# Designed miniproteins, single chains, continued (2), part 44

Each design is a single chain, and the fold is of that chain. pLDDT is the mean over its residues in the fold that is shown.

## One batch from the design tools (miniprotein)

Design m5509
Fold by ESMFold2-Fast:
Structure m5509 (fold): chain A 101 residues (1-101)
Amino acid sequence: PVTASGGGTYKAGSSVTLTYTASGFSSPPTFQWYKDGVLLTGKNLEWVEGTNGRWLRIDRPDQNVSLLHMRDLEVEDTATYTAVASSADGSDSASVKLTVV
């Protein structure tokens, strides 16, 4: 099964970690994260300023798991976040909704 978790309603100023778990790939996939369809630029194990000017960090604790960390949430971070896992065998995706109040 493919899963995405960590969505829900959060208060501004809090932190969140969105988790994507991929399965069914014969080789380790590559992960890409999107906010409302817009590609988020980040590096594994490094805090970087993302495409939308927000600080984010992408971790890969396992070959089939990608984590998107966001800190100091703002109301403008309210969006559908999608992770896409891709390999030579194809791609799969899962989305979570994040609401910041």
Scores: mean pLDDT 74

Design m5510
Fold by ESMFold2-Fast:
Structure m5510 (fold): chain A 68 residues (1-68)
Amino acid sequence: RDVVDEKLAEASKKARELIKEAEKQSENMTPDERRELSIKTVAEALRLIGDALDEGLAEYYGRPPIRV
């Protein structure tokens, strides 16, 4: 389980960094651009966490990762 938890923790940190960077970039954007950036950032964060979970579970169960 620890390998899954470790990968998820790392992915979570990267997701938080993406959100902080997007917030900083949004200061120079229009409301529509900010909305689009927010959607893209959330999608990227979710994908990062999903990939980390798949990799962790693949290692834990001794199977190849399943990638979308």
Scores: mean pLDDT 76

Design m5511
Fold by ESMFold2-Fast:
Structure m5511 (fold): chain A 57 residues (1-57)
Amino acid sequence: NQELINNLAEALQKEYNLPADTAHKMAQKTVEDLKADPSVPSGGPFKALQLQLLKEL
């Protein structure tokens, strides 16, 4: 899942201007949460990950 974490962290940095360290931490937590409970909103797992991270902030 390192690939997914890196991609999500980059997206957060580019689209939401998050610091790299924060983006990576939030991306990792979100991916771990999804592995435990893969219940995500319909319409885009990747968008769901970004929204989960933003909710944490």
Scores: mean pLDDT 65

Design m5512
Fold by ESMFold2-Fast:
Structure m5512 (fold): chain A 98 residues (1-98)
Amino acid sequence: MAGELAERGGRAAAKGALLSGASASKRTGAAIAAIGGGVGARLYEKRGDWVGAAREGRAVARAGERAAELAGSEEGRELGRRGAELGEEAARLAEEAA
């Protein structure tokens, strides 16, 4: 069960970071992708640190919200919000695994 949650959380965090990055400036997108990659690694490879993984999932969610605010298009705002939702899902999955 924990391995399944870690894989699902890692995929959600990575997808969230990519979607959030698509709606942000180049610099903001890179930062969001780095955070999402970190969360994915923790949830999948270092799944014993669920508290840290949950914090990083929430960071991806906040980054997605920020990306939505910075987006100049309807599509960009939608992608940022979807990224935030996936970051929150990653955090919830990490908390369930704890």
Scores: mean pLDDT 64

Design m5513
Fold by ESMFold2-Fast:
Structure m5513 (fold): chain A 88 residues (1-88)
Amino acid sequence: SKDKEIQELMKKAQEAAEAGDVETALELVRKALELAGFDEEMIEKALEAVRLQIRIREAVARGLTPAEWERLREEAARKEREIEEFLK
């Protein structure tokens, strides 16, 4: 079923993200959202939110300043709110 295929794609996406392969993780998330029937605009917004979350984690690991970290976190939270409002 499509549901199983979506779950497998999301699992592979998580594994790729944990391995540091951001582009593969984003491509797998994209395929899962397409199978789930989300439109292109929503998929693009979701992928941008995921990309920002990964960038925040990498920036924190690299020793980013508190001010830079807060700006990235605010941008990610804003994109997450846009997605949440769209899904309501």
Scores: mean pLDDT 77

Design m5514
Fold by ESMFold2-Fast:
Structure m5514 (fold): chain A 72 residues (1-72)
Amino acid sequence: MIVGYAFLVDGKFVVREKVDLSPEVLAKLSVGELMRVLALQVEGYPVDASTPLGTVIDESSVPEEYRQMSIS
């Protein structure tokens, strides 16, 4: 199960990372790698795995709770 994450960069939601969240992949992660995955789930807006890296997501499609999170 692959999930893409979009982040607010210069006022645009851009897909920056993709993570495989399947149980077998998660079971192989170190504590540090697992903490990185949890950070992505908190900070990033989840998008479909078919969405390419670098895709700009329409802001109107993103829930308001994600629109207030800015990466400095």
Scores: mean pLDDT 74

Design m5515
Fold by ESMFold2-Fast:
Structure m5515 (fold): chain A 89 residues (1-89)
Amino acid sequence: MEEEIRRLIDLAEQAINDGDLKKAAEYLEKAVKLIEEHDVSLDLLLELSGVLEGALRAAKDAGDEETAKRFEELLGRLDKLQQRRKEKL
């Protein structure tokens, strides 16, 4: 599962570099869903969070309010998941 999530992160970073923020959002949405459905390392959660923060900044810099909102929602989902996993320890 981590390999699939890393592949989606790589594809999202490629899409961000290509200026295709909508495609990046699609890949990151899939990655967040997979992380929510499976137990993954905190390191992978932090890596995805960093990529999402970069993507959010890119969307805001481009004036793409719709895609920026999508990235904000994904960051919120990761934050909730990270807190829940810490509480289960």
Scores: mean pLDDT 80

Design m5516
Fold by ESMFold2-Fast:
Structure m5516 (fold): chain A 72 residues (1-72)
Amino acid sequence: ADISSLTEEELEARVKAVLAEHGIDPSVVVRVEKISDDLIKLYVRDPQAIPPEALIAILKELGVTGIELVRV
């Protein structure tokens, strides 16, 4: 999916849906920032709560090539 047409609110909703599908509490994500059509930044309470498999699933769902995790 092309994220260029998505708002950051819509991206956050999609990220949270993927996390929930993988058994991860979606509230760990505070917000999502779109850096480019290929890159997003996730502001998270605990980066350790998100396993690599969930990050890969988010990459595939959004069609992006990179995710930056930022602890808040």
Scores: mean pLDDT 83

Design m5517
Fold by ESMFold2-Fast:
Structure m5517 (fold): chain A 112 residues (1-112)
Amino acid sequence: SLEEQQELARKRAERLREYLDSLLREHEEHPELFGASLELLREVREKLLELLDEYVRHPELTTRVFQEVTGTDEDLFSVLVEMANASTSSEEAARETIELIERILERVRKES
């Protein structure tokens, strides 16, 4: 049911929120381990959280749009973790992640 899908989505979203918060704490303590600025990683976090909010509201729609935009059939949550990690490596990677998430958000919001 939709309710069961939304409950699973909420639990998965909570885990990723906690992970993103831990990445920002690590950057504040050890900025030398990161290629992207704290400000860019905060923007990545904000965009990923917006996508997670849409995923909780519309799990099937968000998954479909995500697969269409990224071209991958991999689990959405797993790919979002990989994208969060990749965004820490450089300023360019962080900006590419933000742009990709914005494209997904625009499509989800237009189709919802």
Scores: mean pLDDT 86

Design m5518
Fold by ESMFold2-Fast:
Structure m5518 (fold): chain A 55 residues (1-55)
Amino acid sequence: KVKLKIDVESIKAANLSEEQQQALLDWERREAERDGLSQEEIDAIVAAIKAALAS
């Protein structure tokens, strides 16, 4: 939770376009990598954001 720079619920509420969703996922992945997270943790964060944006 604290590893996400943007709240997943806020992202979902914003009803982002696919381009905005991809840009957000790319940004979040880079931020997580910069923060020293493992690939497993980064993948989990990306998956959580994708799941929130899909519904």
Scores: mean pLDDT 70

Design m5519
Fold by ESMFold2-Fast:
Structure m5519 (fold): chain A 62 residues (1-62)
Amino acid sequence: SEADKLLEEFKKYVDENIEKLTPEQRKKVRELYQEALQAVDDGDYERLKKIFEEIKKIIDEA
């Protein structure tokens, strides 16, 4: 599904950048990942995209 594809892209992006993050940023990313899993289960593609955007913002700010 489109949601599964976006989730895989987001996981790869996080794995690529996780070492740059502070412990506090890693905690936020972990929380957002849990929300992303719920969004996939709900079929809520728009919520999933918003979560991915939030993850990107955290990484860009690191």
Scores: mean pLDDT 80

Design m5520
Fold by ESMFold2-Fast:
Structure m5520 (fold): chain A 74 residues (1-74)
Amino acid sequence: SIEEELKKKVKKEVKKILAEESDIQVARDLLDQRIGELTAEMKAKHPDLPEEELRRITLKIRNEAHDELDKAYA
């Protein structure tokens, strides 16, 4: 599924950020940049996917990824 593919890719980016960044604000900004890039990739790969559905999936995954990031830096 598209949700599973995006979630897997975002989780890889969270791991990279946690390994390389110690500043939480820089990590948050970098995560948002990478999610934007991955979302654009998913839209290009799946042109038949409704934009509203992609937006909903992206928001859910973003919130989960930011929660994981925040907990790791706490």
Scores: mean pLDDT 82

Design m5521
Fold by ESMFold2-Fast:
Structure m5521 (fold): chain A 62 residues (1-62)
Amino acid sequence: SGYEAAALFRALLAAGASPEEAAAAVAAVFGAPSAERAKILREIGRKLREIGDEFQEELLKR
């Protein structure tokens, strides 16, 4: 639903994705058949963790 899409969009922005990338990812997740959504979300979650780790590393150097 719209609330879930908005939550994912905000999470992607917080992780450093551009608004265009975040919108495309939300469309891919919620446009996919329900059976595939969990797999797509798992891949997004993995990538967000990688980005978060790199961002945190950079902040600690400053």
Scores: mean pLDDT 69

Design m5522
Fold by ESMFold2-Fast:
Structure m5522 (fold): chain A 68 residues (1-68)
Amino acid sequence: DELAARIAELSRRMTELQNRGADPELLDRAGEHVRAAKAAYQAGDIDTAERHLVEAERFLEEAERSAA
């Protein structure tokens, strides 16, 4: 269950970054992609889920820079 584990990990990282005072707009964008990945995963669209996880990771990387 690789995709479910990746979705859970990104959700955990979002909570950590929110607690560290990361940019809320970057966290909102990351969250939008995590939600889209969950929807695609539930629909069995693995390629779409992976694409959204890549975008979520990109926004989380930007959020990490904003938190410090």
Scores: mean pLDDT 85

Design m5523
Fold by ESMFold2-Fast:
Structure m5523 (fold): chain A 104 residues (1-104)
Amino acid sequence: MAPLSPTQQAILDAARELFTKYGYDNTTLRQIADAAGVSLGTLYRHFPSKEALEEAVAQAKIAELEKKIAELKEKMGPDDLEGQMEIGAYEVAIAVYKTSLKLS
């Protein structure tokens, strides 16, 4: 897949922040567009629905966590129990996001 444009990234960052702070049901596409510094029309051009935006936010978070796991695995020694526990926590978070995507 093509990488996200700077505009798409700004929209995803705004959506993630607002969904975390106010919840999905209390966050409107207009508030996300305003927070991202774009018009509502520009937001709809990149994300045709609030559900598509939620899916994209979850996918971006999964990619961030998978990158973090890979970086930790490269730095960890075989006896790094703390690093193994941190990877386990990220894997649980990934499973939660993947479950949310499957239900959407």
Scores: mean pLDDT 77

Design m5524
Fold by ESMFold2-Fast:
Structure m5524 (fold): chain A 60 residues (1-60)
Amino acid sequence: TAPAEAFRPLSDEQRKAAIERVRKALEETAKTDPSWTEEDIEEFLKRAEKVIDQANAAAA
């Protein structure tokens, strides 16, 4: 359930699922946007992973 502003830690499974979902979304975007490279996708995913890790650490 999505409360408007609630912040909560993700489980390991949810963390992996969230990262996978972002990766797939970026890959789909790259199919239609020629400016997106594999490097751009990897850089974005690394930043997303760090944000999730920081959020989980702050909520633990």
Scores: mean pLDDT 71

Design m5525
Fold by ESMFold2-Fast:
Structure m5525 (fold): chain A 98 residues (1-98)
Amino acid sequence: SQIEQNIRRLEELAKEAEKLGLPDLARTLRRLTEGVRYISETGSPQQQQDALNNLSSTVILAEQAITDYKNGNGGRAGLLYGQIKKITEGVIKERDKL
């Protein structure tokens, strides 16, 4: 499924982040995937759709952040990580209401 594909992609990106010495980014990506899984099983249709949209958006942001870290653009990478962190905390807060 698209959910499984995006979760697998984020796990690949989390491993890449660990390889780059970015364990906080890796943990944030994994927290997002677990939050999305829980909401997909327990949430309302709207909460499920929002969580899936956040998952898909985070794949794009994480790919760009890792590329920017590799290319020495730590400033933009840090801003992208900040956005990923904000998305992840939002997903976790929605999960915690369920």
Scores: mean pLDDT 88

Design m5526
Fold by ESMFold2-Fast:
Structure m5526 (fold): chain A 98 residues (1-98)
Amino acid sequence: EIEKVLAETEKEIVALASKHLSKDVVDRIAEILKKMRAEVMEALKKGESADFIISVISVGGGEVLSEVRKNTDDQELLGEISKLFAETLERVREILEK
């Protein structure tokens, strides 16, 4: 279930970024999201705490937003990506029952 949530978030962010950013920037964002999802799935397999899993997603979200900020000053795009990560964090928290 968490893997599906993260895959949906990755798809939505990449689609959104692709409308506003160059392919090389989008590819870097996709790599950050792929690494984040892999780290979350490994943490779940190892039985890491809910707080740790949430921290991995928060760090990944921060890295994506940092990459976007380096390439654009589009506050609407930054806001939309921030909202998608906030929604993802809430969905993951509900699944983890934290």
Scores: mean pLDDT 85

Design m5527
Fold by ESMFold2-Fast:
Structure m5527 (fold): chain A 83 residues (1-83)
Amino acid sequence: SLEKNAEELAKYMVENKEKVVEELDKQIEEARKFAAEEKDKEEKEAMEKAIKLYEELKEAIEKGDAEKAKEKLLELAKLGEEF
């Protein structure tokens, strides 16, 4: 299930915190560059929302909060399914 996958991923991310945080920082920086170049308002707002969720996910992982990380992963998955 999506919830179980998010739980397992969150646990893995917390256990591998240093590497995961480094990768998330890189992804957040790249996402910010793409959002800055985006001319479509709706697409830009969606990108900015995703960036915020990634930042919150990173903070949860840095704090070792697997439950919060799971919550943010589920929010990211749901955002990716919105059209």
Scores: mean pLDDT 84

Design m5528
Fold by ESMFold2-Fast:
Structure m5528 (fold): chain A 95 residues (1-95)
Amino acid sequence: GAAAVRAFLEGLGLSEEVIDAILALLATVRSEADLTAALARQLPLTVEQAKAILALAPSDARERALALAERQGVRGEGTRARFEALYALWLLHQA
């Protein structure tokens, strides 16, 4: 749920403003089909922050994020890192 995502992002030292923006963005996602490279580019995260989110996410969420990015052919280091982070955060939000 949203509380789990907030606690996780707070643990990474992200500001409340950035966390609120990420949660607002996740609230627009109704299904996996809404998780697009275009939406991932809207994440207020640096490439390094996105990579940290993926690395520290639960192993199941991380593995699923990597597999989906590969299947969708998401290209570009920054876009892919943000896409993988978005998917991992969305899985945490659904739990």
Scores: mean pLDDT 85

Design m5529
Fold by ESMFold2-Fast:
Structure m5529 (fold): chain A 77 residues (1-77)
Amino acid sequence: MRPEAPSEEELKATLELIQAVDAGDPEKVREAAERLVQLGASDVSILAMAVALVTARNLGHEEIAKILEEALDRASR
């Protein structure tokens, strides 16, 4: 069965992604999103990236939005 809960590393990367989006830091967003993709992007991680994308767009962080769109495409294979 699929893991019921995300790994500690996925939870940490998800938290780092949320903090980076709130801070408007595209480099940290890229690092956190790439880590989530490398860890196999659970449904929770994909939802977190999608929410972060909407948040980035609402805040006007277009570079961050582009990074998240590319990461979501990679997570979808």
Scores: mean pLDDT 77

Design m5530
Fold by ESMFold2-Fast:
Structure m5530 (fold): chain A 109 residues (1-109)
Amino acid sequence: MSNADLAGPSAEEWVRVQELVERGEIVVVTVASSPEAEEHMEKFVEAANARDAEAAIEHYRKAREAGGHITILDAGEAFDTPEEIEEFVRRMARENRSIAAFLRYRLVP
């Protein structure tokens, strides 16, 4: 996809996110093709930060069904498969870690 097909974070927000990733903080990147996917992605981040791994996984599945994609960035690694994201969310809850930043991209027709 070209940059013209996406609406998302400002250049300043992107710089801040790069700094957070370099510090070893957890960053979530989302691409949504529908408002329903966007809503479930927001609820995913809220549930993950509340240490409710099962609620976060449920919202992740619903976001994916609604045409959404989630990638988690942690310590120079990217997690983007359902299996990787579900295990990562459970690990976050066990380790008492939180998502530090949430980047939203929307597909624009």
Scores: mean pLDDT 78

Design m5531
Fold by ESMFold2-Fast:
Structure m5531 (fold): chain A 75 residues (1-75)
Amino acid sequence: MNNEVAEVVKQYVGGTGCGYCTDSIPKNVEAMLDLLEKNPSPTEEEIKAVFASNTCRCSAGNNVTALVAAAAHLQ
């Protein structure tokens, strides 16, 4: 349930070119799924705040649409 989640997240957020971002993204997706369970209509700022804890120079995970898609796919 852990490495498979990481693989799915990598596909949706386009995590590439930075292994550090790839390793951290699964934690952010789980945190965002938790946010969506508590608040099904979070604001764009709330979603960005969840991902902001894992900075990535490649900007692969800063796209709100990609983050929402990753969370929705894992439901």
Scores: mean pLDDT 55

Design m5532
Fold by ESMFold2-Fast:
Structure m5532 (fold): chain A 119 residues (1-119)
Amino acid sequence: SAKELLEKAEEAFRKGDLEKALEYALEALRLLGAEDIAEQGKELYKLAKEEGNEEVIRLAVEMTLAVAWSLLHKFPVDELRRVMRGLITRLRQAGASEEVIEKAERLGELAAEYLRSLE
């Protein structure tokens, strides 16, 4: 189930296994029918890895995981936007490039659109 995958993703994330945490989060997103969001999360992680900033890489995974949990629990759009703004602020503080920030913002907007479509 998507919930079981997200619980495994959190365990991997806590242990510092960022790649495995991302894999579980992306599988959960696909099970939720959020394929486009999963693809954006994957691209965000790939770009963060190319920059080589460990904190930015960690935040990219944290953001994808937060999105997946928000979709699973059908969070209010305003709550998702608040969480995403906080994570984007942390990405900027960690020295993420504008390209990483743009992909992170796009991930948040697609997640918000998905939640609105479930009404």
Scores: mean pLDDT 89

Design m5533
Fold by ESMFold2-Fast:
Structure m5533 (fold): chain A 71 residues (1-71)
Amino acid sequence: SLPKRERLAVELVAKQFGVEIKDDIEETLRALIEKYGNRAVASITLAFTFATLAKDEEELKKLIEEYTGIP
């Protein structure tokens, strides 16, 4: 399974793209990629980068909302 911060990153990207967050995070990730393709891949990659660099979950949320929130 994905680590907690990476899981949160996927959930936040899904929320921004209006994709349903399912119990299985991998299913949520597949739905994102299937619906939005390369755009979802780019946003998820950036969100994972933020998950490694962000000081805390609050900063992670702000970074994802600012840089991945354009549908």
Scores: mean pLDDT 77

Design m5534
Fold by ESMFold2-Fast:
Structure m5534 (fold): chain A 80 residues (1-80)
Amino acid sequence: TLDALLAELAAKSGVAPEEIRAQLRADGADDREMELLARGHLTGDRELVEEAVIPIAQRVEGLSREEALAQFEEARRASA
């Protein structure tokens, strides 16, 4: 369940599950997108993270799919 995934992510990150949920909601994620993000981060599955982040960027920031993909790739390189 989403609650179980957020609890696992919280345990790994050292923050409260409620804090993670509140932040993801503030970023414009719906329940499905939160579940994809949590699963992607817990498993290291980039494809799951992309499946959530791209529609959020398109919806919240008004980006095209190509612009959202470029933004995601840039953020990933900045974290390496």
Scores: mean pLDDT 79

Design m5535
Fold by ESMFold2-Fast:
Structure m5535 (fold): chain A 59 residues (1-59)
Amino acid sequence: MEKRREALRVGLDVLEELKPKYPPEIAANAAQLAVRLVLSGKTPEEARKEAIEFAEKEL
């Protein structure tokens, strides 16, 4: 349960950071990626970095 809460918090943080800069679809996909990365064992910092890089490459 704690891992799921952490993943959701990271996803929400990514979503809030990307909302003003990117289209909703890209922001949502990046947030979803961050959640998956945390659940797969990556740290919150690594998940945030990879999700933001994903959004940057998608435009």
Scores: mean pLDDT 80

Design m5536
Fold by ESMFold2-Fast:
Structure m5536 (fold): chain A 90 residues (1-90)
Amino acid sequence: MSPEEAVFATLGEIQAIIAEAVAATPGAADALEADPALRARFEALAERMRALAERVAAGELSGAEAAAEGAALVAEVRALMAEAGALARA
């Protein structure tokens, strides 16, 4: 996998996770925005995704390194959306 392919795969997985979480719990997006801690975590993850894409564009990461960092971001987005969904159901 190229570094660019790893970035596109990561973005696709993140989009799928968010779409599935919102479909399962329609209030999850509102909960994410309304809770300052969850919103701050979402903003931090978005910044990390931007930084990953920039480092890949600069040629700083191998495909394996980009895939590993992408997998970590996917895991954190999955956890964040699970917490947002739980908050929306409370």
Scores: mean pLDDT 85

Design m5537
Fold by ESMFold2-Fast:
Structure m5537 (fold): chain A 95 residues (1-95)
Amino acid sequence: ASQEGINKAIALSLQLIGIGFEADLIVQQYQQGQISRDQAIAELQRLRDEVQQLLAEARQLLRTGEIDEQLGQRVIQQAESLLAYLDARINELQA
């Protein structure tokens, strides 16, 4: 794997961590009555779309051999776990 590919994988992982914190903030703001339910759902859906784009980028880096399979699978698992978390929060708000 190239150093450039490794750096890209690290950047994707950091972006996923940031999205996770933003999602928690949105849920907290809704629970505290600072934003509406519809606004919280819309913001979480936006983050979900961003995670799907990052997941696609991670899969592409793995397919092109720019990153090792072990590193690629870790980033993919991180993105998939975050998608599951976002889907659960969105479903709870829509119920």
Scores: mean pLDDT 89

Design m5538
Fold by ESMFold2-Fast:
Structure m5538 (fold): chain A 88 residues (1-88)
Amino acid sequence: SFFEQLIQLLQQFRQAIEAGDLATAQQIVDQINSLINSNISTLSLNEQFLLTVVSSTLWLALRLAQNGKTDQAIEEVNDAIKLVEDLK
């Protein structure tokens, strides 16, 4: 499903951050945003709002990782994964 694909990409994003591979992490964020945008019109307003929060959280996580705050970046990604899991 859409949410299962999103969770898989979020897990891959977390792995890229853990590995210090910020180029791959950026590519995964682009894939996640593309996936959300292609499906957003099929979702409820509440789900659309929560996915906007997810997108903002990924931007924050990338910025934290770029500034060497890898552990904080991972915590932000874990929170995003939990938020998406609750939408199942």
Scores: mean pLDDT 88

Design m5539
Fold by ESMFold2-Fast:
Structure m5539 (fold): chain A 87 residues (1-87)
Amino acid sequence: MEKEELLKKLEEKIKELREAAERLIEALREAGAPEEEIEALREAVEERIKEIKEKAETADVEQLKLLIKQAEAYIEFLELQIELIEK
């Protein structure tokens, strides 16, 4: 049960991560970034999500908590990038 709750929380963070990435992509596009750069960012985000999901399959409770924190840190990084572009 505890592991199932953490997996659900991780899925929520993955959703937030995708939403932050799409906001960053839109900010970059409006700033005139090349489509190649936007595509590379999208691919990098999906690869990170894939790595997190693969690690989650064999993770214990403590490892799942760390994966959630890693996802949260990446979301924060993307949100700071958006703020930097918008200012």
Scores: mean pLDDT 85

Design m5540
Fold by ESMFold2-Fast:
Structure m5540 (fold): chain A 90 residues (1-90)
Amino acid sequence: MELSKEEMLRAIAIALRAIGIKFEAELILKNSDNEEAKEYAKKAIEYAEKAIKYALEALRTGDREALKKAEEYLEKAEEYLAKAKEELAK
C-alpha cells in the first residue's frame, strides 16, 4: 500500500522530531545528576528510537500500520522527555 505525499511528509517529520528528542534525552543522561530525570530520559530515548524505526519502515514499505506505530511511539517519547525536563526544573 502506498503512502500519500502528506503521509510521507508526516513520517519524515516524525523521524526528525524523534531524532531531536533522542538528542535532548541523551544530553540529560550525560549531564544530569537527577536520577528520576535520567530514568525518564532513558524511556524517551527508547521510544524515540522506536518512532524512528517505524517511521523509516513506513517510508520504505508504505505500511500505514508502521506510520501509526511511529506516531504512538513519538507521543510516548515526547511525554517522557517532558517528564525528564519537569524533574530537572524542580
Scores: mean pLDDT 88

Design m5541
Fold by ESMFold2-Fast:
Structure m5541 (fold): chain A 99 residues (1-99)
Amino acid sequence: DVIDQIRSSVDQVRSNSDDTQRNRDVFNIVYQGIDIVSSMNDQQIQQIAQQASDRQRSYVDQGIVNGNLITPMMVSARRDRSVDSVIRVISLLIVRQQQ
């Protein structure tokens, strides 16, 4: 149920047509689950990206998630500071930890 709640919340935000509102909603949902997000540095972001890539590969192998290049998304987020990309990766980490 916790996994389904997190997935539902992320999916609801992903369905928003307003990119600005979507980014804010995803940030608020994930940030309340991970209070360290605001203190992340480039090195921590790279470590999280690596872990998320490993977990997403496992999900794809199990037929749970379509393959996405999470590592390139996180590298782009670090360079461009794309909040949406960082939060999507962190959301995947939260879902995996709840399993």
Scores: mean pLDDT 46

Design m5542
Fold by ESMFold2-Fast:
Structure m5542 (fold): chain A 77 residues (1-77)
Amino acid sequence: MELIEKLKSPDPEEQVEALKELIKRGVRVEDIPAIVEAMKSPDPEVVKAANEAILYALRHGSPEVRAAVREALKKAS
């Protein structure tokens, strides 16, 4: 999946672009682990974009997407 590949890029600008595209396309369950990993980035712009994607998923996502966010955040703690 191209967006997930960009999200795992070592380039912070590519990661931010991928996170914006995920929000625009709609966040899917399979996207959540990669977004949560991006929240651990040393780059503050990537962390900011990842937090925005998670908030979008919690606000506009399906029940399955919201459950996946809660599970991934629990495992990341």
Scores: mean pLDDT 80

Design m5543
Fold by ESMFold2-Fast:
Structure m5543 (fold): chain A 65 residues (1-65)
Amino acid sequence: MEEKKEKEEKKRLFDLALKTGPAFRAFMPGTAPLPISDEEMLEEILNEKNIAKQIGLILRRLAAE
């Protein structure tokens, strides 16, 4: 159940971040759009086990678009 809990938490955090994404992107303009879709980025995040890296990926995705 550990993997399921962590993936569930990551999805919830990612969804929350996406809801605030427009405001976040407006505050951090100038980042180029990422060539990866939201679904692909979420999959990368779920497979990454380092929490700091996961947060970094989420923030970069939000800032880019």
Scores: mean pLDDT 57

